# Designed miniproteins, single chains: the designs that were tried, part 30

Each design is a single chain, and the fold is of that chain. pLDDT is the mean over its residues in the fold that is shown.

## One batch from the design tools (miniprotein)

Design m1027
Fold by ESMFold2-Fast:
Structure m1027 (fold): chain A 66 residues (1-66)
Amino acid sequence: VLSELGLDREEAREQALKAARALGHRARELGYSEATRERMLEAIFAHYGLDEETRREVRAAFDAAV
């Protein structure tokens, strides 16, 4: 949980966006399937406990990186 990790909402959002971009680039380079991409994205959402608006931003960043 974010509070237990010492991350505030803003820091969690920044870290999730960074992770999504990195995973998007990796998915493109390694040719990950759509199912694998969705699994990776869901892991980011769960790990950072993102709200709906932030999940949309993170998904957009992931898709833009792929």
Scores: mean pLDDT 75

Design m1028
Fold by ESMFold2-Fast:
Structure m1028 (fold): chain A 81 residues (1-81)
Amino acid sequence: EVPFVIRMYREWAKRYKGDPKLAKIMDEVFKAIEKQDPSLLSDEAKQFLLKNKDVLKKSAPEGFREEFAKAVDKLVELLTK
């Protein structure tokens, strides 16, 4: 779980490097996924995750897409409690 989430975080961080606002949102999202803690998400990051969860799950490379998708789904389940 942890090495896979760290790899995904690195790839997404590269993508949002030029946008501090998006970088902050992505940082919160990946930390929340890694720790399975929805309290790490701001309201903006929660909305971003809920709106983009399917795209986010599909963005993982094939070799670990299933593990990442499961981690995202677990976090989303905690948000809808």
Scores: mean pLDDT 73

Design m1029
Fold by ESMFold2-Fast:
Structure m1029 (fold): chain A 83 residues (1-83)
Amino acid sequence: SKEELLEAARRFIEDMEELLKQAEEAAKAGDLETVRLYLEGLERAEGGINKLVEELRKAGLDEEAEKVEKKYEEVRKRLESLL
């Protein structure tokens, strides 16, 4: 299951990068409501993100856990900055 956790972490990072790209495009178009919906969606997902981080750390994947935490914080702060 380490392989499944690594894949989940990789997909999370990719999904966060795509979400940020879509949010920045929406903000550029003046669609701040879409940016707010992305931020609200990310905030609702926080429990699942924390669970992924915990499972990565339990598996000894501390570097991957840190990457997930940092990417979440980066994207959340950037979404807040677009509003």
Scores: mean pLDDT 89

Design m1030
Fold by ESMFold2-Fast:
Structure m1030 (fold): chain A 74 residues (1-74)
Amino acid sequence: SVLEEMAARDPELIKKINELLKKKADEAIKEGLDPSKVAASYTALSLLAMADPSMTLEDVEKLMEERIEELKKE
């Protein structure tokens, strides 16, 4: 199952990914972005990163930055 695959991933990497996403989300909210839209992006990327074992910390950071830039255009 997807949950079993998530549990098999390096817990330290998962922790770092979540800390990075939370930091980027907090910065975006502080810059005036909609907290609900930022939270949705954070949650979606956290789940995607946990489901895809090929995702690196750098990949997650790039995707979060791209989503924040999209939100700034709305």
Scores: mean pLDDT 77

Design m1031
Fold by ESMFold2-Fast:
Structure m1031 (fold): chain A 100 residues (1-100)
Amino acid sequence: EEKELYQKAVNYAVAGAILLTAAIISPDLEERRQALEGAKGAFDKAVEIAKKTSKENQIETLEFLARLAEQASKVAPPELQPEIRDLAERYRKLAEEVKK
């Protein structure tokens, strides 16, 4: 059960990473915004599912998403940088809360 849930969380995190990449490289601003919205949705589902697993798996998922968003913000178009940076900070704070 936990292994299956963690795998679902990882699958959503990977799907979100693919969409986040599409948001960064798309030449169209509307396509970029739609891809970023999709990435955020996938990441939120990854976090929701990870919450049903061990604290260790939840922390690992949140730290992975925070690092991914941080790296993405460095290469993202200027119009997306603030929102992606906010995602990194949000997941970082959630990871610290779980560690308490």
Scores: mean pLDDT 85

Design m1032
Fold by ESMFold2-Fast:
Structure m1032 (fold): chain A 68 residues (1-68)
Amino acid sequence: MQAPLSLAELRALFDYMRRERVPPERAREVLTGLIERSGLSPEERARALAFLEARVAEWEAEVARQAA
């Protein structure tokens, strides 16, 4: 089955949330829920979650750099 969510869409939504100053934890919750509701296969879900975790890690690292 084709994924209803693309990685490009996930990236755009994540960038939007970051711009709106949504906390990383909240963004992870919302986007994880969206991925789970999309009816993705286990392989597609794993790929989408890996992409999301990489984006969250980058955001958290940027916040840590600003605090240092």
Scores: mean pLDDT 75

Design m1033
Fold by ESMFold2-Fast:
Structure m1033 (fold): chain A 107 residues (1-107)
Amino acid sequence: MATASGGGTYAAGSTLTLTGTHDAPVAGAAWFRRRPDGEISGVASSGGGEGIDLVGRATATTSGTTSTLTITNVTVADSGVYYVAAEPTDGADGEGWGSGTEVTVLG
């Protein structure tokens, strides 16, 4: 099960970095955000994951059991709960959504 961490309060214009931790090595990961209004959308992906690029500001990378999401020049619109889901390296079913991490951007 993936665990997302690195949430908290960020200033507008700063860089947001989140870490996903996986129970086993993964081929890639997809990052999703639940907005304060409850809508869920893709943010970015690495390797075998799927996601939505936030206008070229989001970068996702995966190495072994760790996935990293970096968003530069954050805005209040980047606030929400971030989740990570991963594709395992052995071709098994992807891991379920673990605990999310809450991000608040103050402008």
Scores: mean pLDDT 72

Design m1034
Fold by ESMFold2-Fast:
Structure m1034 (fold): chain A 78 residues (1-78)
Amino acid sequence: SLEDIMKEIEQLKKENERLKAEEAAFRQTVEDMLDQAKTKEDIRRLAQLVRAHSARLDERRKEINQRKKEIEQKLQEL
């Protein structure tokens, strides 16, 4: 039980590091696209991309938060 919880914590830590790396990579992509933007339509398309990716990253954060709650629940049952 405790060993299983420790494994879940390690997996959660890996997911957090992965999410941070994806957030950093996305920021770089946005900067590159801004440097390449020439028209108002380019900016609108970039804005749509940013909204879509931000929503996806937010969903992953919610999943991680839910897993934290599950780990906390298991810890209370020890």
Scores: mean pLDDT 84

Design m1035
Fold by ESMFold2-Fast:
Structure m1035 (fold): chain A 81 residues (1-81)
Amino acid sequence: MLSEAEFEIEVLISLLRMSNAITLTALRNGKISLEEAIKLIREDAEKTIARIKSIPGATEEDIEEVRRIAEEAIEEAKAIA
């Protein structure tokens, strides 16, 4: 079973993935620009990293996963545009 810290980190990562999916859907439907999509993805990643860093037991591996998620979402955004 996950520790309390690991569970909280997994929840934050899941919320980030969901937020990115919503942003990419808005981009696909022409509701936001590519520039706005990239800005939102980057800002959400930065906020998620800051929150993870405040959790006792968070690792560099957790931070690297957030950065990877953001990079993948930005590349998908560029492919949509």
Scores: mean pLDDT 86

Design m1036
Fold by ESMFold2-Fast:
Structure m1036 (fold): chain A 83 residues (1-83)
Amino acid sequence: MMELEREIAQALARMVLGVAKADKSVSEEVREATERVVEAAIRLAEQGRVEEALELVKETLRAVDEQDLERLRELAERAERLV
């Protein structure tokens, strides 16, 4: 069960990064911040911290959709401190 949940969290994190990279309206700074958050989310999932990884992915997806660079940078800094 935990293995599948971890794989799903990692897949969702990679999908969020893929969306940010594919959208040409998204700035390079937003993509860079999104990449930082996604890498941290993947590491949290690898550590078995699946709930924290999923919450981070959800917040990141919302921030990417809103193109909120400040929120993405805040999420990246917070996430990097968690791993």
Scores: mean pLDDT 78

Design m1037
Fold by ESMFold2-Fast:
Formats: sequence, structure tokens, C-alpha cells
Structure m1037 (fold): chain A 67 residues (1-67)
Amino acid sequence: AAEWDEAVALAGELARYLVDQVRAGKMTVDEALKHAEEYAKEKAPSQEARDIAISAARTVATHIRNA
């Protein structure tokens, strides 16, 4: 099973989205995180991949807020 590869790919996509949107000044970290979480809920192939990806995105968002 490729559940880890799927979770890592989704987590990376969400993290890149967060960093790109915030760095470009298009939205706040909290707005970007909200959009990333909704995307993960819609597109994740499994509940586990969704939960892992959202957890990773929240961690990235926390580090951006504390920077």
C-alpha cells in the first residue's frame, strides 16, 4: 500500500500552498490553512492520509505564525 506516499504527497502540496500564499501576501496563514484543510477533506484518498496531511499543514502554519 502507498498510504505513506499519498499522505506525504498531499502534506507537501498543502505545505507548499500555505508557504506560497503567505509569502505572496495573498492571504493570512489562518486563511491559507483553512483552504488547505478544505482541499485535503475533498481530495484525500483516505481518512488516514487526510488526517496526516492536515496535521502536517497545521504544524507548518504554527511555524509560520511563530517566525
Scores: mean pLDDT 80

Design m1038
Fold by ESMFold2-Fast:
Structure m1038 (fold): chain A 85 residues (1-85)
Amino acid sequence: SALAESMSPEELEELIRISKLGALYAMYEQAEKAGDEKMKEKFLEELAKILGVKKEEVLENEEIKKKLEEAREKLLALVEAERAA
């Protein structure tokens, strides 16, 4: 059964938002590894829009940074689990 079956609209919206944050942060890290400064800025701006904060706050705010790192780790774990299956 899908997680949406027992979630309120607000809870489902939050889950979708967290998933988007994780994906964007993973893309930001790939751009950083590739040395693509323009793509890093683009993904950082998208993260800031979803979070409702200034771009500079995305990396400077410790709580936001931890949330993004956790979301990224959850996505990486899902990808690795799919590869192992």
Scores: mean pLDDT 74

Design m1039
Fold by ESMFold2-Fast:
Structure m1039 (fold): chain A 95 residues (1-95)
Amino acid sequence: MPVSVPDWSVIESLPKPLQVAGLIGLMLRGGVSVARLSEILGVPRSTLSRLRRGEPVLMETAEVIYERALAARDELIRIAEEIDPRLAELLRRLL
């Protein structure tokens, strides 16, 4: 499904963990299950629900998400491609 990606110039100004957290939020808004991503990343469903709503997260939280995303890189990219190949390409560059 086509997902509206935020202005990339704004995202590029953010640290990598915040960029990845933003892309995970877009995946969730694109229809990926909170439960599925929580299982894959080992991140609480409450945290992912906040990302889906576009709510701000602490840098420390984004760093944890980034480390978990690195560990699950190939699975995350596969899921992103099911939503939007552009999201998958962005994750490949960040992870």
Scores: mean pLDDT 77

Design m1040
Fold by ESMFold2-Fast:
Structure m1040 (fold): chain A 113 residues (1-113)
Amino acid sequence: MEEELRKEADELVEKARKAIDSGNYQEAADLYEKAGELYEKLGTPEDLVRAARFYATAAILYAESGDIDKAKEFVEKARELAEKLRSLGYQDEADRIMAAVEEAEKLIKELEE
């Protein structure tokens, strides 16, 4: 059952990559959001690293599509998971997630002005 959920999430990520190649950033962001939700449901620290990375990617893609409200929502979700992961000893993974969050925040700031 966990294997089926991971497979479903990974198939969503492959669809998201194809959407990016086609310039469909909103669709790609929606797919990364869904993949992140599936990994968050699985709930192990390794799955939460995956979820946070997908949420950070969704934030960047939502920002690029002009969906600033969604971009901000997923910045916060990725940040919260990164802080949790840091407290669990996943410092390097949390740092990489926070770098992607900072990239999304920079894009949001440039697009709001």
Scores: mean pLDDT 88

Design m1041
Fold by ESMFold2-Fast:
Structure m1041 (fold): chain A 95 residues (1-95)
Amino acid sequence: KKEEMLEELKKLGLSEELAEAVYKHETEYELLSEEQREAIAKELSETLGLPEEEVLLELEGQNRAIEIKKTSPSPEEARAKLAAAHAEIEARRAA
């Protein structure tokens, strides 16, 4: 499973280091650094033909969701914070 996912990520233009970071982000809930998110957004933007800013916002949203889930003391509080974070990301996308 890990090798398969890493191969798929490398097909999207990611380096081995960035593919490993994305794998840990999705499977182990490791936060991506700002530098990693920028590098991933650039590669995915080029490979998928999407605006880099849009890809970056998606990565920031996912990273924020993981941080909220890890730091929130209750599922109810996590849900409220996730809704607020989603609204903020959508507002930035619309600008």
Scores: mean pLDDT 79

Design m1042
Fold by ESMFold2-Fast:
Formats: structure tokens, sequence, C-alpha cells
Structure m1042 (fold): chain A 79 residues (1-79)
């Protein structure tokens, strides 16, 4: 679980690095909002280490879904 949280934090750092190359400020701001939401989910995971595995998996899937949405949005603009 902790290793998964660290992996998601690494992915967030990679996304933040990619955002430095984005010239569209609106797209950048939308991406930053999604990153903030993922960070809030990671905080929920950290604050509830004794949560049932099903609840933890649900939170992880929500975070992954947001990151996939972000990736798709960024890729959609690469024509």
Amino acid sequence: SESTIKKLEEIIKEMEELLKEIEDEKLKEEAEKKIKEVREILEELKNNPDAPVEVEIGRLLRAIGLLLDLKLALEKEKK
C-alpha cells in the first residue's frame, strides 16, 4: 500500500514535469486541478492506513482514473 502511494506520487511528479512544457495556460490549469485532486486522494490513503482493503482499492482506483483522464486530455491535444 505505502509502495503504491509512493508510485502514484512519482507519477504525479512526472506529470508536473510534463506540465512545464505546456504552453496552453488553460490546459495547464485544468491539469493542475486534477493533480490536486489526486494528491487529496493520496492524503486520504495516508490518513487511513487501517482502512479495509476494499476501501483502499476504491481510493486507488479513483486516483488512477483521474491520472488516466489527465493523460488522455494531454494526449488528445497532441495532433
Scores: mean pLDDT 75

Design m1043
Fold by ESMFold2-Fast:
Structure m1043 (fold): chain A 98 residues (1-98)
Amino acid sequence: SVSDAVQGMSMSVAAYNSPPSYQSSIQQSLINVLNLINQHSTGTVLSLAGQGLLQGGMSQSDVDENISILGSTISYVQQNQQTLQDQQLQQQLQQQLD
């Protein structure tokens, strides 16, 4: 599903900018991917991800499929940016109430 792609690939892209964390990190990883796209072109982010996967020993066909999933993930994040911001606000409020 798109949600599964978002969780896996967005965390992979965001990892070079911030350490991964479990649970509340997924929304932060999606926001980090959106911020990377805003700071760099989508093509630049996808190119860097593809280079990393190739260097990791992934085949070109597998890289192409993973980059396609990442592209879909970025589109999902961009289309759902308001929902992601609302979810982050809910997390902040929950932390203040605990």
Scores: mean pLDDT 55

Design m1044
Fold by ESMFold2-Fast:
Structure m1044 (fold): chain A 76 residues (1-76)
Amino acid sequence: GAGLERARRAALNVGLGAAATVEQSGADEAEAEGGDDLYGRARARVVGDDVTAVGESPGGRAEVRLSIDELRALAA
């Protein structure tokens, strides 16, 4: 439903931000949070090349697990 789609989008957006931080800083790990209760809030963690992001919105929760390369492909 719409809630799940908002949660998934929030997770992808925050995950992309965390991945960008790792790539730019050369760190092996990063965490990011973002969003709001209308579009969904999310938290992401990057460890090496693996991105895990969880988004929540009214009526939905989504978890996304992607590599940095897969996440970049979705953003292209």
Scores: mean pLDDT 73

Design m1045
Fold by ESMFold2-Fast:
Structure m1045 (fold): chain A 61 residues (1-61)
Amino acid sequence: MSEALREIEAALESGDVERLEALLRALGFSQRMIDGAVAVVRARDPVLIAVAIAELREALG
């Protein structure tokens, strides 16, 4: 889990939408959650990205 979380955080921070979708799908996240995370990355808002990382840490921790 810690390694997968680190990869997801890196994809969110780098804006790698394709990698983010692949990682979340592999972990069994719902399409709604994947779409939400992708929308956050596409918005390119560092505050929304930080919130998404915090929520993922809480969900996976």
Scores: mean pLDDT 75

Design m1046
Fold by ESMFold2-Fast:
Structure m1046 (fold): chain A 67 residues (1-67)
Amino acid sequence: VEELTRLFIRAAEAAKEDTEVGIALVEMVYGIAKAQGVPEDDIREALRAAAEASTVPEVRKFLEEMA
């Protein structure tokens, strides 16, 4: 969960320069986690933790909605 949370946080940080790119990176990390068989509960916990750390409102809302 810790590594996945870090990846979502880094993806969300990209939104500070381009919100659409940040959202696309979050979706990519989510897809990779699912493909690797990460439990959905762990993915949801990581998304919520990343949302709490996000400073870009649009990306924070997107992370919360995915969780």
Scores: mean pLDDT 78

Design m1047
Fold by ESMFold2-Fast:
Structure m1047 (fold): chain A 71 residues (1-71)
Amino acid sequence: SANIERALELLREAAQLTDNPEVLELIDKAGVLLALGRVEEAIELLKKARQLTDNPEVLELLEEAIRLLEE
C-alpha cells in the first residue's frame, strides 16, 4: 500500500529526529508491525509515541503517519 510505504518513510524521519529512547522503540516496533500487515496494532503504538514525544517535528510526523494509516 502506498499509504503504508509513505507512513514508513515518515516514521524513519521521526526516528532520526527523536532523542527519546521510548519513542524510538515504539516507532521501531510499529514499523515491524506494519511490515507484518498489523496496521491497527501499529497505530496503537504510534499513538503512544505521539503522547510521549516533546519534539514538535516528531509529533507532526507521527500525526501524519497515523492519519495515512487510518485511511
Scores: mean pLDDT 87

Design m1048
Fold by ESMFold2-Fast:
Structure m1048 (fold): chain A 106 residues (1-106)
Amino acid sequence: MKEAIEIAKEIAREVTEEARETLSEEEARDVEKAADAVVLAMQAVHDEEGAYELLKKAVEYLKRENPEHTPIAVEAALETAERVGKAVDEAAAKRIKELIEKAAKE
């Protein structure tokens, strides 16, 4: 998993850099937090409840601190998961996407 995690971290960095080109610094910071949460959830993908708790806490934090940034951060998380899936494991990415959507609903 070391190589897979390094690839996921690089993808999270790419998503964050792209956000900085089109979004405010504050929005890009929340995109970075969302992308990083996906990398952490990927490490816990075999423990679905553990992965869900990581994503849920990240979404809850965003909804409390910057509720207006939550949609952008959730989209960034889904995009990060999709790119990680294409590079590493598409089945794991689908599971992570479902957990992101579930966490965002609360």
Scores: mean pLDDT 80

Design m1049
Fold by ESMFold2-Fast:
Structure m1049 (fold): chain A 84 residues (1-84)
Amino acid sequence: MKEEIKERVRRAAEELEAELLAAMERRGVAPEERARILAEWRAALEELLRLIENGELPPLEEVLAGLRAARESLLRWLDTPPLP
């Protein structure tokens, strides 16, 4: 079941990454900043997949909700100018 769970998480993450990329394009985020945001997103996904492999995660629906929350947090960050 680990591979099935990982595959579902990857599919959800790919969908959310596509939405994130579209949002960054709409907001005119600089290429350097986009690369940084994508690297952070992908690092978080890698850690999530590691936790699944180790059996350290809650039910799949909570994992998918966490991915959506992470995407929303990143989009909210893009909406907010850097705080001093």
Scores: mean pLDDT 72

Design m1050
Fold by ESMFold2-Fast:
Structure m1050 (fold): chain A 87 residues (1-87)
Amino acid sequence: SAELAARAAELAARLSPEALALFQRALAAEVAALMATQDALTPQQIADAVLAAGERAAAALEAAGDHEQAALVREYARTVAELILAG
Protein backbone atom coordinates (compact mmCIF):
# COMPACT_ATOMS: atom_id res chain seq x y z
CA SER A 1 0.00 0.00 0.00
CA ALA A 2 1.32 3.43 -0.96
CA GLU A 3 -0.38 4.87 2.14
CA LEU A 4 1.36 2.38 4.48
CA ALA A 5 4.72 3.03 2.76
CA ALA A 6 4.25 6.81 3.16
CA ARG A 7 3.27 6.35 6.83
CA ALA A 8 6.36 4.18 7.47
CA ALA A 9 8.60 6.85 5.86
CA GLU A 10 7.05 9.64 7.98
CA LEU A 11 7.48 7.60 11.19
CA ALA A 12 11.09 6.72 10.27
CA ALA A 13 11.86 10.45 9.78
CA ARG A 14 10.61 11.11 13.35
CA LEU A 15 12.75 8.35 14.93
CA SER A 16 15.99 9.42 16.61
CA PRO A 17 19.23 7.84 15.32
CA GLU A 18 19.36 5.91 18.63
CA ALA A 19 15.80 4.55 18.24
CA LEU A 20 16.45 3.51 14.62
CA ALA A 21 19.77 1.84 15.56
CA LEU A 22 18.11 -0.07 18.44
CA PHE A 23 15.34 -1.24 16.09
CA GLN A 24 17.78 -2.31 13.34
CA ARG A 25 20.01 -4.25 15.79
CA ALA A 26 16.98 -5.97 17.38
CA LEU A 27 15.57 -6.89 13.95
CA ALA A 28 18.95 -8.29 12.79
CA ALA A 29 19.06 -10.46 15.94
CA GLU A 30 15.46 -11.74 15.46
CA VAL A 31 16.11 -12.60 11.78
CA ALA A 32 19.46 -14.26 12.61
CA ALA A 33 17.77 -16.45 15.26
CA LEU A 34 15.10 -17.58 12.74
CA MET A 35 17.70 -18.20 9.98
CA ALA A 36 19.70 -20.42 12.37
CA THR A 37 16.80 -22.96 12.26
CA GLN A 38 15.57 -22.51 8.65
CA ASP A 39 16.82 -21.19 5.27
CA ALA A 40 13.66 -19.30 4.20
CA LEU A 41 11.25 -17.05 6.12
CA THR A 42 7.54 -16.52 5.45
CA PRO A 43 6.09 -12.96 5.32
CA GLN A 44 4.31 -13.74 8.62
CA GLN A 45 7.63 -14.74 10.28
CA ILE A 46 9.27 -11.52 9.02
CA ALA A 47 6.30 -9.43 10.24
CA ASP A 48 6.47 -11.15 13.68
CA ALA A 49 10.25 -10.46 13.82
CA VAL A 50 9.62 -6.76 13.00
CA LEU A 51 7.02 -6.52 15.80
CA ALA A 52 9.37 -8.26 18.29
CA ALA A 53 12.20 -5.89 17.27
CA GLY A 54 9.90 -2.90 17.83
CA GLU A 55 9.05 -4.11 21.36
CA ARG A 56 12.74 -4.75 22.21
CA ALA A 57 13.76 -1.29 20.95
CA ALA A 58 10.81 0.34 22.77
CA ALA A 59 11.73 -1.41 26.06
CA ALA A 60 15.33 -0.12 25.78
CA LEU A 61 14.10 3.43 25.03
CA GLU A 62 11.65 3.33 27.98
CA ALA A 63 14.47 2.14 30.29
CA ALA A 64 16.45 5.21 29.09
CA GLY A 65 13.43 7.47 29.85
CA ASP A 66 12.53 8.15 26.18
CA HIS A 67 8.82 7.29 26.21
CA GLU A 68 8.06 9.36 23.08
CA GLN A 69 10.61 7.48 20.93
CA ALA A 70 9.41 4.16 22.44
CA ALA A 71 5.84 4.91 21.25
CA LEU A 72 7.12 5.99 17.81
CA VAL A 73 9.22 2.85 17.28
CA ARG A 74 6.23 0.64 18.22
CA GLU A 75 4.05 2.48 15.68
CA TYR A 76 6.82 2.25 13.05
CA ALA A 77 7.19 -1.53 13.64
CA ARG A 78 3.40 -2.06 13.38
CA THR A 79 3.26 -0.06 10.12
CA VAL A 80 6.21 -1.97 8.60
CA ALA A 81 4.65 -5.32 9.65
CA GLU A 82 1.33 -4.32 8.01
CA LEU A 83 3.22 -3.30 4.85
CA ILE A 84 5.00 -6.72 4.72
CA LEU A 85 1.69 -8.60 5.14
CA ALA A 86 -0.05 -6.43 2.50
CA GLY A 87 2.40 -7.83 -0.13
Scores: mean pLDDT 89

Design m1051
Fold by ESMFold2-Fast:
Structure m1051 (fold): chain A 70 residues (1-70)
Amino acid sequence: MREFIGKMYALKAKSALEKGDYETAIRWAKAAADNGYVEEAIKILEELLSKAPPELQPEVQRALDYAREK
């Protein structure tokens, strides 16, 4: 189911974030939003916005804006 898949992606994103793999975390958070787990994806992306290096900030912001439109 869409919600189940979204939850799996959100868990993968959170795991990547905890490991400092910010690019992977952004990718999985977007996938979570695409699969109906929007609120959790937004929370993960907001956390990424605070922790990611400056070169990734634009990508995080684009992903966050994308998720907020869902």
Scores: mean pLDDT 81

Design m1052
Fold by ESMFold2-Fast:
Structure m1052 (fold): chain A 64 residues (1-64)
Amino acid sequence: DTVEAIARVLVEKAGLSPEAARGVAEFLVRNPDADLLAIARVIHQTYKPPLTPEEIAALLAPYV
């Protein structure tokens, strides 16, 4: 399940809570044409993971 795979990566690599990671994963699966870097900037600003927006986008790229 793509949602579960994305959520797991966000929890393990970006340190998001399971609830936040699931919400982001569901959004990405529903919006496959969304700008990943723009989404990564929002994730970085909201949750402040120890990754750059570019690193977050690269992390998610295999799933979209």
Scores: mean pLDDT 84

Design m1053
Fold by ESMFold2-Fast:
Structure m1053 (fold): chain A 95 residues (1-95)
Amino acid sequence: SNKDKANEILIKYDNEMLQITSQYQNLLDSNAPQSQIDQLIEQGRQVVEDMVKELLKYLSKKEVSDILQSKANEALSLGWYTLADIFNEQKKKIE
């Protein structure tokens, strides 16, 4: 079903985003150069954009918007403000 295909996409991109988020936290904790942090943020932005593009093949804009809102809320609850902003930006782009 379209929902099963969407779930496979979500699992794939959740794993990619988990790796990026872990690297991001490590860079912040080590006071890494801003250029490295900016590159990782841009990589994360691209991963979320690719996820949205793939999800829209199987789900409505409303369903994808609701997923992005849920992910933004979860990121905010974890203090991941940059990731929450990325999800909210992509939500606005598909409206």
Scores: mean pLDDT 89

Design m1054
Fold by ESMFold2-Fast:
Structure m1054 (fold): chain A 67 residues (1-67)
Amino acid sequence: KQQQKDQTMQKAKDLGPVVYDGFMQAMSQDTVSDAMSIMGKSMSDAGLSQDVKSDLVDGVKTAHDYQ
């Protein structure tokens, strides 16, 4: 659903430019595995807590499935 993707994008944007850029790059990947690798690096570079990382990972997987 478009709203789920928009919600995840907004959350990434709110977490800062590193996470937002990582989200945009992840959504351009052909596979969920590649998307998760890029997103994982961006989350680590941004120093996010484990709880935030887990929530964002679930959002990215859902958003990528809708592409």
Scores: mean pLDDT 73

Design m1055
Fold by ESMFold2-Fast:
Structure m1055 (fold): chain A 107 residues (1-107)
Amino acid sequence: SEKLRELLSLLDRIIEKLQEAITLVKNGDREKAKEVLVQIIRDLVRARHLAEELGLTEIQSLLDKAIGYVVKALEALDRGDYDTAISYLKKALEIVEKARELVREKL
């Protein structure tokens, strides 16, 4: 399935960006981290839309949770709470990695 491969590629990109965002937060680069988090939210919303079109309800639910954690990380960065931001980003990463594995199993 072309759309299923597109979803997998998008999830791989989101994982790379989440790892980048965690590194930026650890380095105290708040402004660059916030830019990357906004891109991650856009990519997660696109992935959620693809999951919905494909009828992948469990993956859609996981992506909704990941969006929630990335939003909480962004709010934590706005407060200067870097440790909380990193914790939420790690939770988002685990969820997206689980979603990716479930997509891979359907190929």
Scores: mean pLDDT 92

Design m1056
Fold by ESMFold2-Fast:
Structure m1056 (fold): chain A 79 residues (1-79)
Amino acid sequence: DELSPEATEVLLELQREMNAAIVAGDLDRLRAVLAETGRFVAEQYPELRDEILARFEAAAARLEALSPEELEAIAAKLR
């Protein structure tokens, strides 16, 4: 199934915000954008909601485990 143009634009904006948070080294903002993205995707696929939310929770846990050096290496690739 194809996403609507409106849903696609929201996902592109969330991706831009996520990239900006990574470049800024703002882990709190990155976590917030990741949570918002997970909620939005779960709303598009309600039958997979619990699986989608669990995946985004796992991604957030991995972000919390990143060292400052690992985060900077990712940010450098996005600059």
Scores: mean pLDDT 76

Design m1057
Fold by ESMFold2-Fast:
Structure m1057 (fold): chain A 85 residues (1-85)
Amino acid sequence: MEARRERVKELLREISALTRNSSSDAVQDRILALFKEAMELSDEEMQELLERDKNGDKSLTPELAERIEFLEEVLRELIAERAAA
């Protein structure tokens, strides 16, 4: 469990660094790939999520909602650690 939390923190740090240093399409694609890895989404699940968002479908499966909640928890922890340093 700790290994997954540390991996997600690394992914979130890379996303944060990319958003500060560039706004190109290539950077956006990289951010999406890192986000997909952090949320443990398959290519199929990621495509379905993007298609639903495009169509205005706001429904979330319980599994996806739990993954988002975990990601938000880790992000809040990372922000708190930076503020404490």
Scores: mean pLDDT 69

Design m1058
Fold by ESMFold2-Fast:
Structure m1058 (fold): chain A 88 residues (1-88)
Amino acid sequence: SDLRRARDYLRDGISYAQQGDLDGALDYLRSAIGYLGLAVSQGAGPDVRRALRLAKQGSYYVLQGDLDQAIQLGRQALRLVDRAIRRR
């Protein structure tokens, strides 16, 4: 459930970033980071740990106003989360 919530927040965060909504992108990426962190604490594998690092880096780029880099990193994190969900 934490990975599915992280996936949904990542998708929404990317969508807000694509619309130029910096505040929306940041709020949703921070929520995704929270759920990814919970999944890591529950023993989630390397794809989820990498997704967490990429989501954190993406939030940094949102704060810098670099939405293009934030979108690219968010998409990479989303692919890793999708892969982790499919492993069950």
Scores: mean pLDDT 88

Design m1059
Fold by ESMFold2-Fast:
Structure m1059 (fold): chain A 76 residues (1-76)
Amino acid sequence: SLAEEAIARLDELTQQAEASKTAEEAEKLRREMFRYAGNAMRQSDAEDTQRIGAAAAKALKRMLEHINRLRAEEEA
């Protein structure tokens, strides 16, 4: 389904962000993820929007945790 494809892409972007070595690179992927998730949700029904939104929230949390770690390391 379109929702399954969207969720898979969000997971792929999350993995790319977690593999990033700089906060700047991870932030670019976070912005792309947010834009992609928003577009997918606008094109989905209520149930799929909820599923994509939940996946995006989980992805955002993981990306922000990684970005914060990288920023702390860059300032060390």
Scores: mean pLDDT 86

Design m1060
Fold by ESMFold2-Fast:
Structure m1060 (fold): chain A 85 residues (1-85)
Amino acid sequence: SPLEEKLAEILHKMSPEQRKIFEGYVAAVQKAVEAILAGKLEEAEKYWKEAEKLYEQLKSTLSPEEQKILDKVWEELKKEMEKLK
């Protein structure tokens, strides 16, 4: 999709510092999903809040155009997470 293509471009341009934040974000999202699937909703909320913090840190390093793309991906991810509950 056009959104996935634009996200891929952002990921390819990432600095080592941005990549470290992104890897932490991905790990936190994965832990939140695992916690939801295990019925551990309080643990899932903790990891989701960690993912939100890392997401905002990553966003602050990006251009306004790149931030809009990242926001669209984040909104889609939130909708998918709610379907798992």
Scores: mean pLDDT 83

Design m1061
Fold by ESMFold2-Fast:
Structure m1061 (fold): chain A 63 residues (1-63)
Amino acid sequence: MSEEGLELLKRLQEEGPKAFEEKDRETLFETYKELALQAGLSEEVATALAEQEVRRVEEEAKK
């Protein structure tokens, strides 16, 4: 895993959906999943995390 991937995941967790509110849902899902995988999470956990974060962004957009 690259240090860049870890830094991006950390920033994503800190800034969360707010940093990616302007992105489409598919891009957000793919980004969250890739970063989670790079951080060493299993594919199943990474997918669940990505779905949860995308859902959160969608809820904020609807609010």
Scores: mean pLDDT 66

